# Designed miniproteins, single chains, continued (5), part 82

Each design is a single chain, and the fold is of that chain. pLDDT is the mean over its residues in the fold that is shown.

## One batch from the design tools (miniprotein)

Design m18848
Fold by ESMFold2-Fast:
Structure m18848 (fold): chain A 102 residues (1-102)
Amino acid sequence: EEREEIIERLVKDAGLSREEAERLVTEYPGVARLAVMFGLSKEEVLQIAELERAIRAGKPDEEIRALAVKYGIPQELVDWWLERFPRLSPFEIIMLIGQAKA
């Protein structure tokens, strides 16, 4: 997707600063695109970016689980996912947040 379009939508729709949006698109373009696609709030976008950072840094599953629970993703869903798949992707994290909001 076009970088500038995503930056503008993150600023306008999610309420990020332009600096925050530019950084997110540069570091985690997949997270930025999905955040726009699913209409995530600023808080949700920043929480998912933090989880993606922890995953890419190779943090232990227990630390990732703790962060996901802290950010309002139900522990039962995180535990179910980790049992089947050893790491949550940004897509799965966004889907879990979307499911909790619905």
Scores: mean pLDDT 70

Design m18849
Fold by ESMFold2-Fast:
Structure m18849 (fold): chain A 61 residues (1-61)
Amino acid sequence: HMTEEEILAEFSKKLQEDVARVKAEAAAKGLTPEEMQRRILEVGKKVSEEYFKKLEEAKKA
């Protein structure tokens, strides 16, 4: 069972890692800044959804 602070720390790290991967992929594939920004927003939405699910689990346990 993770605390809210531990969940926040874990998802902050995950978001940084996922954003870094998107930037690396954009550089490797020669994506436009607009396409890179779109992918970053998609990653942010996904990470936020996972964060809120984990936070809900912690509150119920």
Scores: mean pLDDT 79

Design m18850
Fold by ESMFold2-Fast:
Structure m18850 (fold): chain A 70 residues (1-70)
Amino acid sequence: SLEEKFRELLEEGRRLIERVRESGKEEDVQKARDTIARASELASLAGNAALQREVARLAQEFEKVVEEVK
């Protein structure tokens, strides 16, 4: 289902953010960014404000981590 795919992408995004925090590598940053973008697209297509808010929080956490490791 759409929600299952969304949850899988959120879990992958969180895992990739942890990799960014550990490695600081640009390719890990790019993978995390792409995964979060895909989750955001699915949340938008679902039209569910709660899912959109959840991925927005993940995106904010990601950008903060990127700033901290640069």
Scores: mean pLDDT 85

Design m18851
Fold by ESMFold2-Fast:
Structure m18851 (fold): chain A 89 residues (1-89)
Amino acid sequence: GLEEAAEGAREALRGAMESLRKATGELLNKAIGGILSAIGGLFEAEVLKRGREGARSAEGAARSALDGAQTEEGREGARRGLEGARRGL
């Protein structure tokens, strides 16, 4: 179903980011932290007023994560995540 597909896609992104963090160490860990912090901020009404800084940080972190996704381990993480998405379909 749709919810399973959405969860699979979310797992795909987490898998890719986790693989990149392991492959490239602290640099991508900071980028992933920025993305997760911005996402968490969007769920908190009070953070909406300061979400602009979080959104910009997440944008930079997303670019770094995409660059890292071209690594071998990043591709493996993305492949595992896509497998999760396919299970949801």
Scores: mean pLDDT 60

Design m18852
Fold by ESMFold2-Fast:
Structure m18852 (fold): chain A 62 residues (1-62)
Amino acid sequence: SRAAQIAALRAQLGAVHAQVKAYEAKVADTSLSQEERDKAQAQLQAAMKQLGDLGAQLDALS
């Protein structure tokens, strides 16, 4: 149902938002190597794009 799709998208948004916070923490972590921070930066950019895509999908259904 549409309601179930909206609920699933909201759950996915919450999960991806948590991932964004985790990657932001890694990017800021000076105890990590430059290679690990660069990897976290790329993962952060991908997660932020996913947030935008999920938000657009939710807006289309709402």
Scores: mean pLDDT 88

Design m18853
Fold by ESMFold2-Fast:
Structure m18853 (fold): chain A 68 residues (1-68)
Amino acid sequence: MDALVEQLREDGHTDQQIASHLRGLEVARTVNKLYEEGKSEEEITEELMTKHGMPEPNARAIAEHVVK
């Protein structure tokens, strides 16, 4: 959380890169929740596109990696 943001800033990451990383963590949390709820790869892909504004190829790649 706050310690992770501090560490990334100390490592020379820009605020834009830190924001991108935190967004990735929120996406991962959402994907894991949907997977635990029994959602399919297609349903997870659709949620990432509609709720998180992700491009389809990015959303699909993430969904495929979680549904392993």
Scores: mean pLDDT 72

Design m18854
Fold by ESMFold2-Fast:
Structure m18854 (fold): chain A 77 residues (1-77)
Amino acid sequence: SAAERQIEIAGEGLREAARVMRLLDEGRFEEAREALKRAVARGEVGDEAVGFARGLAKATGDEEGLELIERAAEEAR
């Protein structure tokens, strides 16, 4: 069902969030950026996480990642 699919997606999002938080705690900012960028592209995260992904892409100079994040955010409307 649609509800079961949404629970599955939410579970995947929680696992990705835990991974990103661990990478950030370890100072692995580029890997955290790539993981978060993929989650945004899959539509697995909300607006606050999209905003954080933008900030991380800007801080690491990932212009291609920033463009991908902006496109994914626009498609989510």
Scores: mean pLDDT 67

Design m18855
Fold by ESMFold2-Fast:
Structure m18855 (fold): chain A 75 residues (1-75)
Amino acid sequence: VSVLRVYKEVVTLSKPVAAENLGVEIEGDVVKLVDKTTGEVLATMKLPEGAEAVEAGVIALSDTVVEIVALARVR
Protein backbone atom coordinates (compact mmCIF):
# COMPACT_ATOMS: atom_id res chain seq x y z
CA VAL A 1 0.00 0.00 0.00
CA SER A 2 1.35 3.44 -0.98
CA VAL A 3 1.39 6.38 1.44
CA LEU A 4 1.88 10.10 0.79
CA ARG A 5 4.89 11.78 2.39
CA VAL A 6 6.36 15.29 2.36
CA TYR A 7 10.09 15.82 1.72
CA LYS A 8 11.87 19.15 2.18
CA GLU A 9 15.37 20.43 1.46
CA VAL A 10 16.78 23.92 2.05
CA VAL A 11 19.26 25.06 -0.61
CA THR A 12 21.45 28.13 -0.97
CA LEU A 13 21.59 29.66 -4.46
CA SER A 14 24.88 30.92 -5.96
CA LYS A 15 23.06 34.09 -7.12
CA PRO A 16 19.71 35.77 -6.29
CA VAL A 17 16.67 34.57 -8.27
CA ALA A 18 13.28 36.29 -7.90
CA ALA A 19 10.67 34.01 -6.30
CA GLU A 20 8.32 34.31 -9.31
CA ASN A 21 11.11 32.93 -11.56
CA LEU A 22 11.68 29.82 -9.41
CA GLY A 23 10.15 26.62 -10.74
CA VAL A 24 10.33 22.87 -10.18
CA GLU A 25 10.58 19.92 -12.56
CA ILE A 26 9.74 16.37 -11.47
CA GLU A 27 11.61 13.38 -12.95
CA GLY A 28 10.45 10.30 -11.03
CA ASP A 29 12.44 10.31 -7.76
CA VAL A 30 14.28 13.59 -8.58
CA VAL A 31 12.93 17.12 -8.07
CA LYS A 32 14.86 19.88 -9.85
CA LEU A 33 14.80 23.54 -8.85
CA VAL A 34 14.99 25.65 -12.03
CA ASP A 35 15.17 29.28 -13.10
CA LYS A 36 12.14 29.57 -15.41
CA THR A 37 13.66 32.49 -17.34
CA THR A 38 16.90 30.64 -18.32
CA GLY A 39 16.02 26.96 -17.80
CA GLU A 40 19.10 26.63 -15.55
CA VAL A 41 18.99 23.84 -12.95
CA LEU A 42 19.82 25.52 -9.63
CA ALA A 43 19.54 22.50 -7.30
CA THR A 44 18.24 18.92 -7.16
CA MET A 45 16.54 16.90 -4.44
CA LYS A 46 16.61 13.11 -4.74
CA LEU A 47 13.80 11.19 -3.04
CA PRO A 48 14.32 7.75 -1.42
CA GLU A 49 14.05 4.64 -3.60
CA GLY A 50 10.39 3.78 -4.15
CA ALA A 51 9.23 7.40 -3.75
CA GLU A 52 7.67 9.14 -6.76
CA ALA A 53 6.93 12.86 -6.60
CA VAL A 54 3.29 13.75 -7.38
CA GLU A 55 3.59 17.50 -6.62
CA ALA A 56 6.45 19.88 -5.84
CA GLY A 57 7.00 23.54 -5.09
CA VAL A 58 9.42 26.08 -3.62
CA ILE A 59 9.30 28.52 -0.71
CA ALA A 60 11.60 31.55 -0.94
CA LEU A 61 13.11 32.17 2.51
CA SER A 62 15.40 34.94 1.16
CA ASP A 63 16.87 36.11 -2.18
CA THR A 64 19.39 33.22 -2.08
CA VAL A 65 17.89 30.65 0.36
CA VAL A 66 14.93 28.53 -0.78
CA GLU A 67 13.10 25.41 0.42
CA ILE A 68 12.19 22.68 -2.06
CA VAL A 69 9.03 20.80 -1.01
CA ALA A 70 7.83 17.57 -2.60
CA LEU A 71 4.72 15.50 -1.98
CA ALA A 72 5.60 11.92 -2.92
CA ARG A 73 3.91 8.54 -3.06
CA VAL A 74 6.01 6.00 -1.18
CA ARG A 75 5.58 2.26 -1.48
Scores: mean pLDDT 81

Design m18856
Fold by ESMFold2-Fast:
Structure m18856 (fold): chain A 80 residues (1-80)
Amino acid sequence: SSAARLYEELAKRIEEDNTPEVRYEAALEVLAARLGVSVATVEAALRKGREALIRLMQETLGVPREAAERAYDDLETLRA
């Protein structure tokens, strides 16, 4: 699957440079691919705030709010 191949490529990048920045970039690319949007769209939602990205995940993936909140919190820990 395209998602599995994306994970494989991102894992290779992380192996070459395992910094918080590389892990954060990889997480953004994975989230964007799963949502079917560009990384720029995810970053724009993040700039609008927590609620904007939660809504984008709920609308696109049909996940409950609690799942979207956990995904946001996981992403935020990589940025901190």
Scores: mean pLDDT 71

Design m18857
Fold by ESMFold2-Fast:
Structure m18857 (fold): chain A 99 residues (1-99)
Amino acid sequence: MKEEEEKLEKIAKELEELLKNKDYEGIKKLIEENGLSPLLLVQLLAELAKQKNYELIEYVKKLAEKLGHERVAKIAELLLNKDYEGAAKLARELAREEA
């Protein structure tokens, strides 16, 4: 549980570096290798929204749909539609449910 929090912090920092370097393949690999928890995907979507990386947000949406993470997919959809308030509200609700 605490180890997962430390892992998420490390993944977030790795994602920032990959986004800075536009390493799209590295980002996809990082998502797949690290077990795709709903909270991890939500944190990733928040960072991608800050970077305006809508292509990777669409990838995360499709991946979340494939894995059955319906709320994560909905958050990604809201971000793609530039509904940042709706995305933030749903992310908070999901974090409360999963945490």
Scores: mean pLDDT 73

Design m18858
Fold by ESMFold2-Fast:
Structure m18858 (fold): chain A 59 residues (1-59)
Amino acid sequence: MQPTFEEGREFGREGGRENAKLAQESGLNVDPKYIETLMELLGKGMNPGVAMREARKRT
C-alpha cells in the first residue's frame, strides 16, 4: 500500500520547483541551510508541506 518509486520521485520534483519559487517570491528571511534542507527533502519525494515543517525543525 505504497506509491511507486517513480510517482514519489516525480511528485517531489514538481513540488520542489513550485515550493522553492514561492518561498523565493515571498522574500523569506531564512538560512541557506533551511533552503538546502527543504530542497533535499523535496528531492527525496517528501510532500512540500511536510518538507517545509521538517526543514524548519532542522534549522
Scores: mean pLDDT 64

Design m18859
Fold by ESMFold2-Fast:
Structure m18859 (fold): chain A 94 residues (1-94)
Amino acid sequence: MKYSPELARNLVLLALDELRELAEKHGLEEIAERIRELTEQVKRETDARAALDRTIAGVEEIIAELEKRNAPQELIDAYRRLLASLRELRAGLV
């Protein structure tokens, strides 16, 4: 699978927006705020590969926090599915 750096960045930003919306729907405003901060960091990162690596690391940390808080399993599973998609996107960037 081949992705342009611009397409990869746009897909990352869409994934972060989806994760933020899911956190807000579950009343986890602190998690939603962490995703907003991560989104700002990703927007400032000029290297698409570094932006994607930062996103993967940030999402992994958020999943660990969700597990620590005993968040709904449905929410944790949704975050894990998006993380898997981000890892596949990263592999496709060569």
Scores: mean pLDDT 81

Design m18860
Fold by ESMFold2-Fast:
Structure m18860 (fold): chain A 84 residues (1-84)
Amino acid sequence: SSMKQAKLEEAEKKKEEGEKAYKEGNYLEAFRHFSEAGKIYAELGEYKKAAEMLEKAAEAARQAGDDVTALVARHEAKEMREKA
């Protein structure tokens, strides 16, 4: 559907924004973008892509020094992989 395609495009843009922020050392911004992308993929049933985004979010949180947020994101990534 056009709505699914629009959401997939939104998730891809969030992934690109996250990758850019991560390369620039803006780890909290990278975490936000990757988390948003992961949520969109999960809502669409794209669990493998959702897991990938949540792993990137966990790494961004770790780089920001937020170990608790990184642990939560890693756990969510594992749950997405189990649904895939």
Scores: mean pLDDT 90

Design m18861
Fold by ESMFold2-Fast:
Structure m18861 (fold): chain A 59 residues (1-59)
Amino acid sequence: GSLSSEEGKALAEELRRADPTLSDLLVDKAVAAASTGAEPPAGLSPEAAAIVRRAREER
């Protein structure tokens, strides 16, 4: 399955609030991982990785 554009934007903003040091590339990869049910990408903080895993489970 895939996230809607609205859900993807909301997740990206949640990730940026949790870890404002994340690059745009890492945020995009994290949103893609949540959308496809993949593992969070390397380089995320533990807090950002937890957000991705939570978003995967809420589907």
Scores: mean pLDDT 77

Design m18862
Fold by ESMFold2-Fast:
Structure m18862 (fold): chain A 68 residues (1-68)
Amino acid sequence: MSDEELLEAAKKMMELLANSHLSQGKPELAKNAVRQLAEHLARELEEQGRLELARRLKEIADEMIKKI
């Protein structure tokens, strides 16, 4: 899987989680779910030495949280 494919897959997963909570009127849970998923994935990438990919993933999550 390419870096771009991984980021796109992560973005889609975060969007699905956010929309699931938002459809229930729970924006705080949506923000927390996105944050927690991004933190777990970024930690794994950082452990593998993929610091730039981890940073880009966190930026995608932060941008998504700002729109909620």
Scores: mean pLDDT 83

Design m18863
Fold by ESMFold2-Fast:
Structure m18863 (fold): chain A 109 residues (1-109)
Amino acid sequence: MIDEAFQFLLEKVNNSENPVERLASLLVLHALSIVKGFEEYAKAALHGYKLLKEAFPVSREELLEEILKILEELVEKGYKKEAINIAKQLIKEEPEFEEELKKFLEKLE
């Protein structure tokens, strides 16, 4: 089942001219897929992330900044619940992002 938040992230993965935004969107899409139980989409997103990250090295800081921008865009578009669940899942997958993702969650109250 594909919802509007899922479609929004897929459009960024496929159409973004910024490779950092594409990488961040793949991680966010992977986290959302895990949260929703979409096993096949989760595997595809993680595979795409690994391939693109090897081809385009990005710093953890640049990736985290772009992830936070995408999560804020999701909230602005009305996908606050999805953004919260994605951030919680990303903390489990990428512990290095925990401090900034917790700050994002606190801001949402």
Scores: mean pLDDT 84

Design m18864
Fold by ESMFold2-Fast:
Structure m18864 (fold): chain A 61 residues (1-61)
Amino acid sequence: SLLEEARRHRNKGQALLEYAESQKLPEAQRNALITEAQEHLRKGQELFDEAEARRAAAEAA
């Protein structure tokens, strides 16, 4: 479901941020992980919003 996919993206994004902040990484690697984390968090929010819209549309129909 979209909600399960949204949760997976959110969990992965949060885990990547935690890893990037807790580890002694070269700047390039840390920045790459932060960027990937931000993309996952954004995708998770988009999927959550889509799931809400689809639920509202289905209940209104």
Scores: mean pLDDT 83

Design m18865
Fold by ESMFold2-Fast:
Structure m18865 (fold): chain A 94 residues (1-94)
Amino acid sequence: SYQEIIEKYKDDISKAPELVKAYLELGKELEAYEVVREVLLSHPEDIELQAEVVKTLAENGKLEEAKIVLDYLKKKYPNDERVKEAEKYLKELL
């Protein structure tokens, strides 16, 4: 299941949210954060994907890590609607 998701999507950056979830469910937190880092640093133009990995971290019990990434995105993209939507989503989870 989760291992199969990782093997299937490990080379598909558009599946970063699914990969992050699969790694976290397997207790592979470092690998999950490596996927998040790859999205942020190697795909800076894909703000939607960056916002989605923030939501995925929060949904999977990594709320403090989600807040750290969200703060980074808010500083880098201060008026982006996708970043604002991610912030609203995190507030609604609380």
Scores: mean pLDDT 86

Design m18866
Fold by ESMFold2-Fast:
Structure m18866 (fold): chain A 78 residues (1-78)
Amino acid sequence: MKTLVVTDAGLSRTEIKQGEKVTIINELDVPVELKDKNGVTLLAIPAGGSGILDTKHLEPGEYKFVSGDKEFTFEIKK
């Protein structure tokens, strides 16, 4: 399983292949939400917490981690 870490400096990984399961670790002191291109929240991770993203049923394209005024973009590749 691959790991993606969310930090104040950005993401540890900016690309994930469709079908991979990824452990997401939120190192921010605030919650972070993973949103699709339409702003729909797919996953919410508490401050200092972690979650698992299964990309098998997600469309390829750009996704965003949103935390307050901060946005970090990553891409799901086909």
Scores: mean pLDDT 83

Design m18867
Fold by ESMFold2-Fast:
Structure m18867 (fold): chain A 79 residues (1-79)
Amino acid sequence: VMSRDQVIEYTAFEITLIGDEFQVQLLAKKGQLTEEMAKKIKDDLDEEFERVKPKLSKEQQEKIEKKIKDIKDLLEKAV
């Protein structure tokens, strides 16, 4: 059962992930993405996901995991 709080938390994190993906694409296009920056972004994404994970439904967790993986794949290809 999804609560209102779960919907709000999911939506807020989804917006954050969209912003992160945009920043990664922009930095990669400019040739400014370093291995150090990529590692920090990956670590920050993993830390935030573990923090919010208990508040999310299983379906929301799976969607976020996929988005994080897509961003990490972009980081690996750009560095």
Scores: mean pLDDT 77

Design m18868
Fold by ESMFold2-Fast:
Structure m18868 (fold): chain A 72 residues (1-72)
Amino acid sequence: SSMLKEAKKKIEELKKEAEKKFEEMNKEGLELLRKSEDPAVGSGLAIRKVGEGVDFWIKKKQESKKLEEEAK
């Protein structure tokens, strides 16, 4: 159906958006670690940035699941 086709397209777009954000946060985390004079502080900041990317990914997966259920 057209609704199922639209849901699949939106799910694909959400997946790509989540992947881009995850990569962005990982790169920012590595830069924070690299530029920190204190390894403990730098590691904490890097972990937080990676966590932000993971949280965004989880949110987009939840949105994808909702779209699949609504397309039934």
Scores: mean pLDDT 78

Design m18869
Fold by ESMFold2-Fast:
Structure m18869 (fold): chain A 60 residues (1-60)
Amino acid sequence: SEKIKKAVELALKQLRDKGPSGLSTRKIAKEAGVSVEELEKAIQDYMDKTGKTLEEVAAE
């Protein structure tokens, strides 16, 4: 859905700006209007497709 795409974009931006320790999936999910479970699954799908870890995404 459109909401989950925006939530993933916000999560990726937060990872780049603050690193993995600064990532709040709960806050992002609430702001985007999706569940934490949907957001976590979408982030995992993104990592699986790209072959990147959270630390590698944060280093971009």
Scores: mean pLDDT 80

Design m18870
Fold by ESMFold2-Fast:
Structure m18870 (fold): chain A 80 residues (1-80)
Amino acid sequence: SFDFLLELAEHEVERVRKLYEKYKDKFTPEEAQRLEELISEAERLVDGLKAETDPAKQGELLRRLREVIAEAYRLIKKIK
C-alpha cells in the first residue's frame, strides 16, 4: 500500500540522517554539503507525499524520493 511505502521511505530518510550525523567527521566539506542538500530534499519530498492525494503525483514524488535516498546512500557507502 502507499501508506506502507511512505512509512518505509520516512524510515530510510531518518536512517540516512542518523548515518550522516554519526559519520559527520568522515566527510569532506563538499560531501557534507551534498548530503545536507539530499537529506533536505528527501525531507521536503516526504512532506509533499503526506499532503498529496493524486495517485499519479504520489508515484512521481515517491520515485524522486527513492532516487534521492539512493544517491545519499551511494555517497555514504563511498566513505564507509
Scores: mean pLDDT 85

Design m18871
Fold by ESMFold2-Fast:
Formats: sequence, C-alpha cells, structure tokens
Structure m18871 (fold): chain A 92 residues (1-92)
Amino acid sequence: MKKTVKVKIYKDGELVDEKELEISSEEELEEAAREVAEILKKHGLEVGDTVVAKANGIELKKTVESEEDLIEHVKTALRIADGKELEIRVER
C-alpha cells in the first residue's frame, strides 16, 4: 500500500513550492526527505535557519546545523504526516 504525502513549502508566508511524494519503503522515505531538503535549499534555506514542519496536528521546530540535520528533520516530519499533508516553513 502506497502512502501519498502532499508537501507544501512556505517562504515569508507565501506558498513557493508543492510536491506529492509516494512513500512505500524506508528507502523511498530517505529519497523523499532528500528531495524536500533540495527544494528548501533552492528557496534559500541556509545553515542556522529554523525549519518548522506541521503535520497531523504536530508542530516540529528545529534550527538546522547541517545538511544531514535537515534531512533527519524532514524524515521525522514525513513519518508524522503518514499519508496526509505536510506544511514546511523556514524562519530566520
């Protein structure tokens, strides 16, 4: 059974990107998290920025210290979303 997560990325209160991700394995979860991290970097995310992820009524807030830290934070958020919507925003 495939789980589809709709990821919405916000910058300065504006929706800048959307992506639907099908996740059926831990390998696909890793790939999905890396894709989301690349989109965030494309929209100007820098080390030291705070990434806020909201899914399933849970808000996760983390200051990113490295690229691997970003990927782990996104993986956690995607697991919590569990086939629902995931909202991500960057704070400076």
Scores: mean pLDDT 81

Design m18872
Fold by ESMFold2-Fast:
Structure m18872 (fold): chain A 100 residues (1-100)
Amino acid sequence: SSNLEKLKQLAKEFDKLAAELVELYEKDAPYEEIKKKAQELIKVAEQIRSLIEDEKLKKEIEEKIEEMKRKMEEKDFVGLLKVVSELRGLIIEAIDKLEA
């Protein structure tokens, strides 16, 4: 499926950006840099969500995207990284479901 190939490509991009976000956090990077990287992650997550046809999974991904935005506003970076990890789990579940 071309959707599966695109989803796998976006998942790799998400993982790369998530690793970069963790590195920025560990280096005590300025808030503006962390925010910019989190916004890049949100954009990729929104693209992933657009490829999900399962209504329940799409809604769960939407909820995690909104939670990421909230954690950024609160400057809760530990919470932000936790939500990113949870969102990654949902992306893996979406891929597994399409390969089943």
Scores: mean pLDDT 88

Design m18873
Fold by ESMFold2-Fast:
Structure m18873 (fold): chain A 54 residues (1-54)
Amino acid sequence: MVETLTLKRSDVDNLPSDIEILEINGHSVINEGTKRMFLSRSGDTVTLKVRRVP
């Protein structure tokens, strides 16, 4: 199931390893490099679209 989370940017590193990040601030995450790039461009808060991996 897909859900939307709004977090402080620093709290993103504390997400469980079974959580897959699909989007950051409406931008699709295709690999770890794009994930880091979008996080570095985020302000104090970030909106994530996530899915739990089985």
Scores: mean pLDDT 77

Design m18874
Fold by ESMFold2-Fast:
Structure m18874 (fold): chain A 94 residues (1-94)
Amino acid sequence: SVDEALRREAQAFADGALGSAQKAVEETDPNKAAAYSTAAMLLAGMASVDKSPEILKKLAETYELLAQSAEKLGDTEMAKRWREKAEKYRKEAE
C-alpha cells in the first residue's frame, strides 16, 4: 500500500539521519562535522512526516547527537536548541 511505502521511506530517512548524526559527533574536522550535521537535519526533516513512536524515538536520538556535535564545535546555543528538539520528539514518542 502507499502508506506502507511511505512508512518504509520514512524509516530509511530516520536511519540515514541517525547515521549522519553519529558521523558528525565522531568527525574531528569541523567542516566535515557540519556537512554530516546538515545531512542529518535534511533526512530528519523528511522522516518527521511519519509520527510513529519508532520514527519519533530515532528523531530524538538524532537531535541529541546533533547537540553533542554542536557542543564539541563550541556552539552552545545550537546545542541547547537541538536538545530541546530531542526532548520534544522523545515526549511525543511516549
Scores: mean pLDDT 88

Design m18875
Fold by ESMFold2-Fast:
Structure m18875 (fold): chain A 80 residues (1-80)
Amino acid sequence: SDAERRRHILDSANINLDSVLQSAERYLDKETYEKIKALIEKTRAELEEMVANGAKPSEIRELWVKAARELQAIFKEALA
């Protein structure tokens, strides 16, 4: 069902976001860590709202992909 697909995307995103946050705390300076943390908190809130409002699974996935790319860009810049 679409409800199961939405939950699966949210659960997978949360696992990835937790991993990213742990890596940021370990490897990045405090300022960059706080930026990552703020983006993660914003992304979680947006994903949870989309799931609660019954958004299309494809739209939830698109938001997650966009957020994941932004997080990767911050990491790449910080480690360069």
Scores: mean pLDDT 87

Design m18876
Fold by ESMFold2-Fast:
Structure m18876 (fold): chain A 65 residues (1-65)
Amino acid sequence: MERERIVRLLREIREGKPNAKEALDEISRITGLSREEIYSILAEAEKQGLTDEEVADRLLEKARE
């Protein structure tokens, strides 16, 4: 459930939707990660060509640290 929600929010951010800031804030609330940590993970994921699902898995993994 949390994974699917994060995937949806990541897609909204990637597509440049007007609510991208709200989507980022929701991911921050779900994971407990800062916006800076989320951006860092997104930048690394872009370099590796990861899917939205793989990015969601990395965010949840980092949240458990």
Scores: mean pLDDT 79

Design m18877
Fold by ESMFold2-Fast:
Structure m18877 (fold): chain A 90 residues (1-90)
Amino acid sequence: SPPLSKEEQLEKYREIIRRLEEYIRKNRQAIIDAMQASLPSLSAEDQAVVRRMIELIRREDIMGYLELQAQAYNLTSTSEALALVRAAEA
């Protein structure tokens, strides 16, 4: 398949981010509770990352949370897409 244009990629990722933000806002406490429950099974490094994720969700910094999650899971294409969206919103 031909690659999407930058404009088409931006539109697609804006829609995905909008849906993710809505989902996270509606399920905020359940997501935090699940993350806290996972902490004892994680390495100290991963625990530090998850604690930062919880803090971002509590502050309603959903974009910051998505950026950290993409970095933590090595989702390079997602990190690049989030950077494109952030640049376009500035």
Scores: mean pLDDT 82

Design m18878
Fold by ESMFold2-Fast:
Structure m18878 (fold): chain A 80 residues (1-80)
Amino acid sequence: MAEEEEITDPETGEKVLRVRAPNTVRGALEMLGYPPTGVTEEQLEEAARLVASLAGRELLGVEQETPGDADSVVLTLRKR
């Protein structure tokens, strides 16, 4: 399950894609051999990079609204 939102950055005028995909991030953690609980911020960022890579999109940013919580991860991807 994923939540995908296309927004225009008011400062740059560029279209970016913001994605909340907790199940996909957990799947990426599993693919990397990391546990689903007790994950570090670095491991979660690595999982987010894998998600972006699998989607074939450039990763512009990773936000963890709750540090170490896969459900709180928001990916900002380049739309082109």
Scores: mean pLDDT 74

Design m18879
Fold by ESMFold2-Fast:
Structure m18879 (fold): chain A 65 residues (1-65)
Amino acid sequence: AMSREEVLAEAELVLTGIKIGFEVGEELGLDLQSMIEAAGIAMQLLLEDPSMSEEEVKEKVREKL
């Protein structure tokens, strides 16, 4: 089973990814479905590389949309 520390760290990455994806979606004037898609992309990016800055994640999300 994952440790409590690992669960909390992953939860923070997921929440950060959701926030970033929705912020990018709002900046681009996307519909709710596309904002959810952007959130999914941001979450995946952060889980794959937790060292990425918020700015780097936002740029990569914009590139993938």
Scores: mean pLDDT 81

Design m18880
Fold by ESMFold2-Fast:
Structure m18880 (fold): chain A 107 residues (1-107)
Amino acid sequence: SRARLEAVFARAAELAERARARARAAGLPEAAVDALEAVVGALVYYLGLQGREEEALELAETASFEELVERLEELQLEIIENTDAPEEEKKRAKELLEKLREELLAA
């Protein structure tokens, strides 16, 4: 349903904005804030499409920034492992995810 997709997208945008606000409050540089908003938005949209609304809300409401980054990594690894892609592409995606985590936690 288009109405359901629009509702899931709107909710994902709202939750991503909350994550952006928390990252900015934590003192992250703007590039890291923008990257975090994009990743949270994509992941809560993914969860919403699967009907995993409680997990989407929990991700957005995670009080600890470090716990948020860990949950983002777990969900991204789930997506990579469940993707029907060549092993070399999965390895590259995991390497990019590790780099993103290091940049977010080093800020």
Scores: mean pLDDT 75

Design m18881
Fold by ESMFold2-Fast:
Structure m18881 (fold): chain A 62 residues (1-62)
Amino acid sequence: HMEKLIEEIRRLAEEAIAAGEVSAESAEEVEEGARKAALALYLKENESDEKVREISAEVAAK
């Protein structure tokens, strides 16, 4: 259900840009943050601590 979280966050970012509250340049940072937040929530909700640490190490590589 991570896909739904990413979709909702993307929609909110688009609305903020349309309202003139967020520039297009800042939108890239928002998307990056949204992706990381969705991944963290998914891992926290669906995985054990051991699995979370393994995936975190993989993401932190390079």
Scores: mean pLDDT 60

Design m18882
Fold by ESMFold2-Fast:
Structure m18882 (fold): chain A 78 residues (1-78)
Amino acid sequence: LPEITVSQAIEYLKQGATITVLLDGVPVAVLKPSDPNAEDDLKALTRSRHLDRLTLEITKDGVSQRYRLVPDEATPRR
């Protein structure tokens, strides 16, 4: 899978994309641009012990793509 950082995922969310969070390929959350907590929820994923098991499916303008979630190099608590 291509890799995506949380910062890149937040930019897609700001552009009106819907983000589905998958844990071991199972959908566990759907983050919508209209959700006021979506950005904070995405940031919280970088602090998860399960980050290596997380995949994001980003849907924008009818196009869906899955990405392996990776931490930004400047994440807090490194």
Scores: mean pLDDT 75

Design m18883
Fold by ESMFold2-Fast:
Structure m18883 (fold): chain A 80 residues (1-80)
Amino acid sequence: GDAAAGKKLFEELGGLDSHKLSGEDGEGPTLADRFSKEVLETLLKDPTKIHEGTKVPDFSKLLSEKEKEDLIAYILSLKK
């Protein structure tokens, strides 16, 4: 995956503030620290399996397989 392309996709999807993803506030883990690659892949394919009732967009309809890999690469690149 391409982390730079993933960053742009995350921003276009109305994702989290990049400061929070980078852990700039210092309060707890980034998304990469909190979720493994496997969990992130599951979340992007079927978010209901991880958090029932949360309004997470259906990324399977919004993103190609390559775009999902790029997004995962971006999130994992922010791991501390």
Scores: mean pLDDT 56

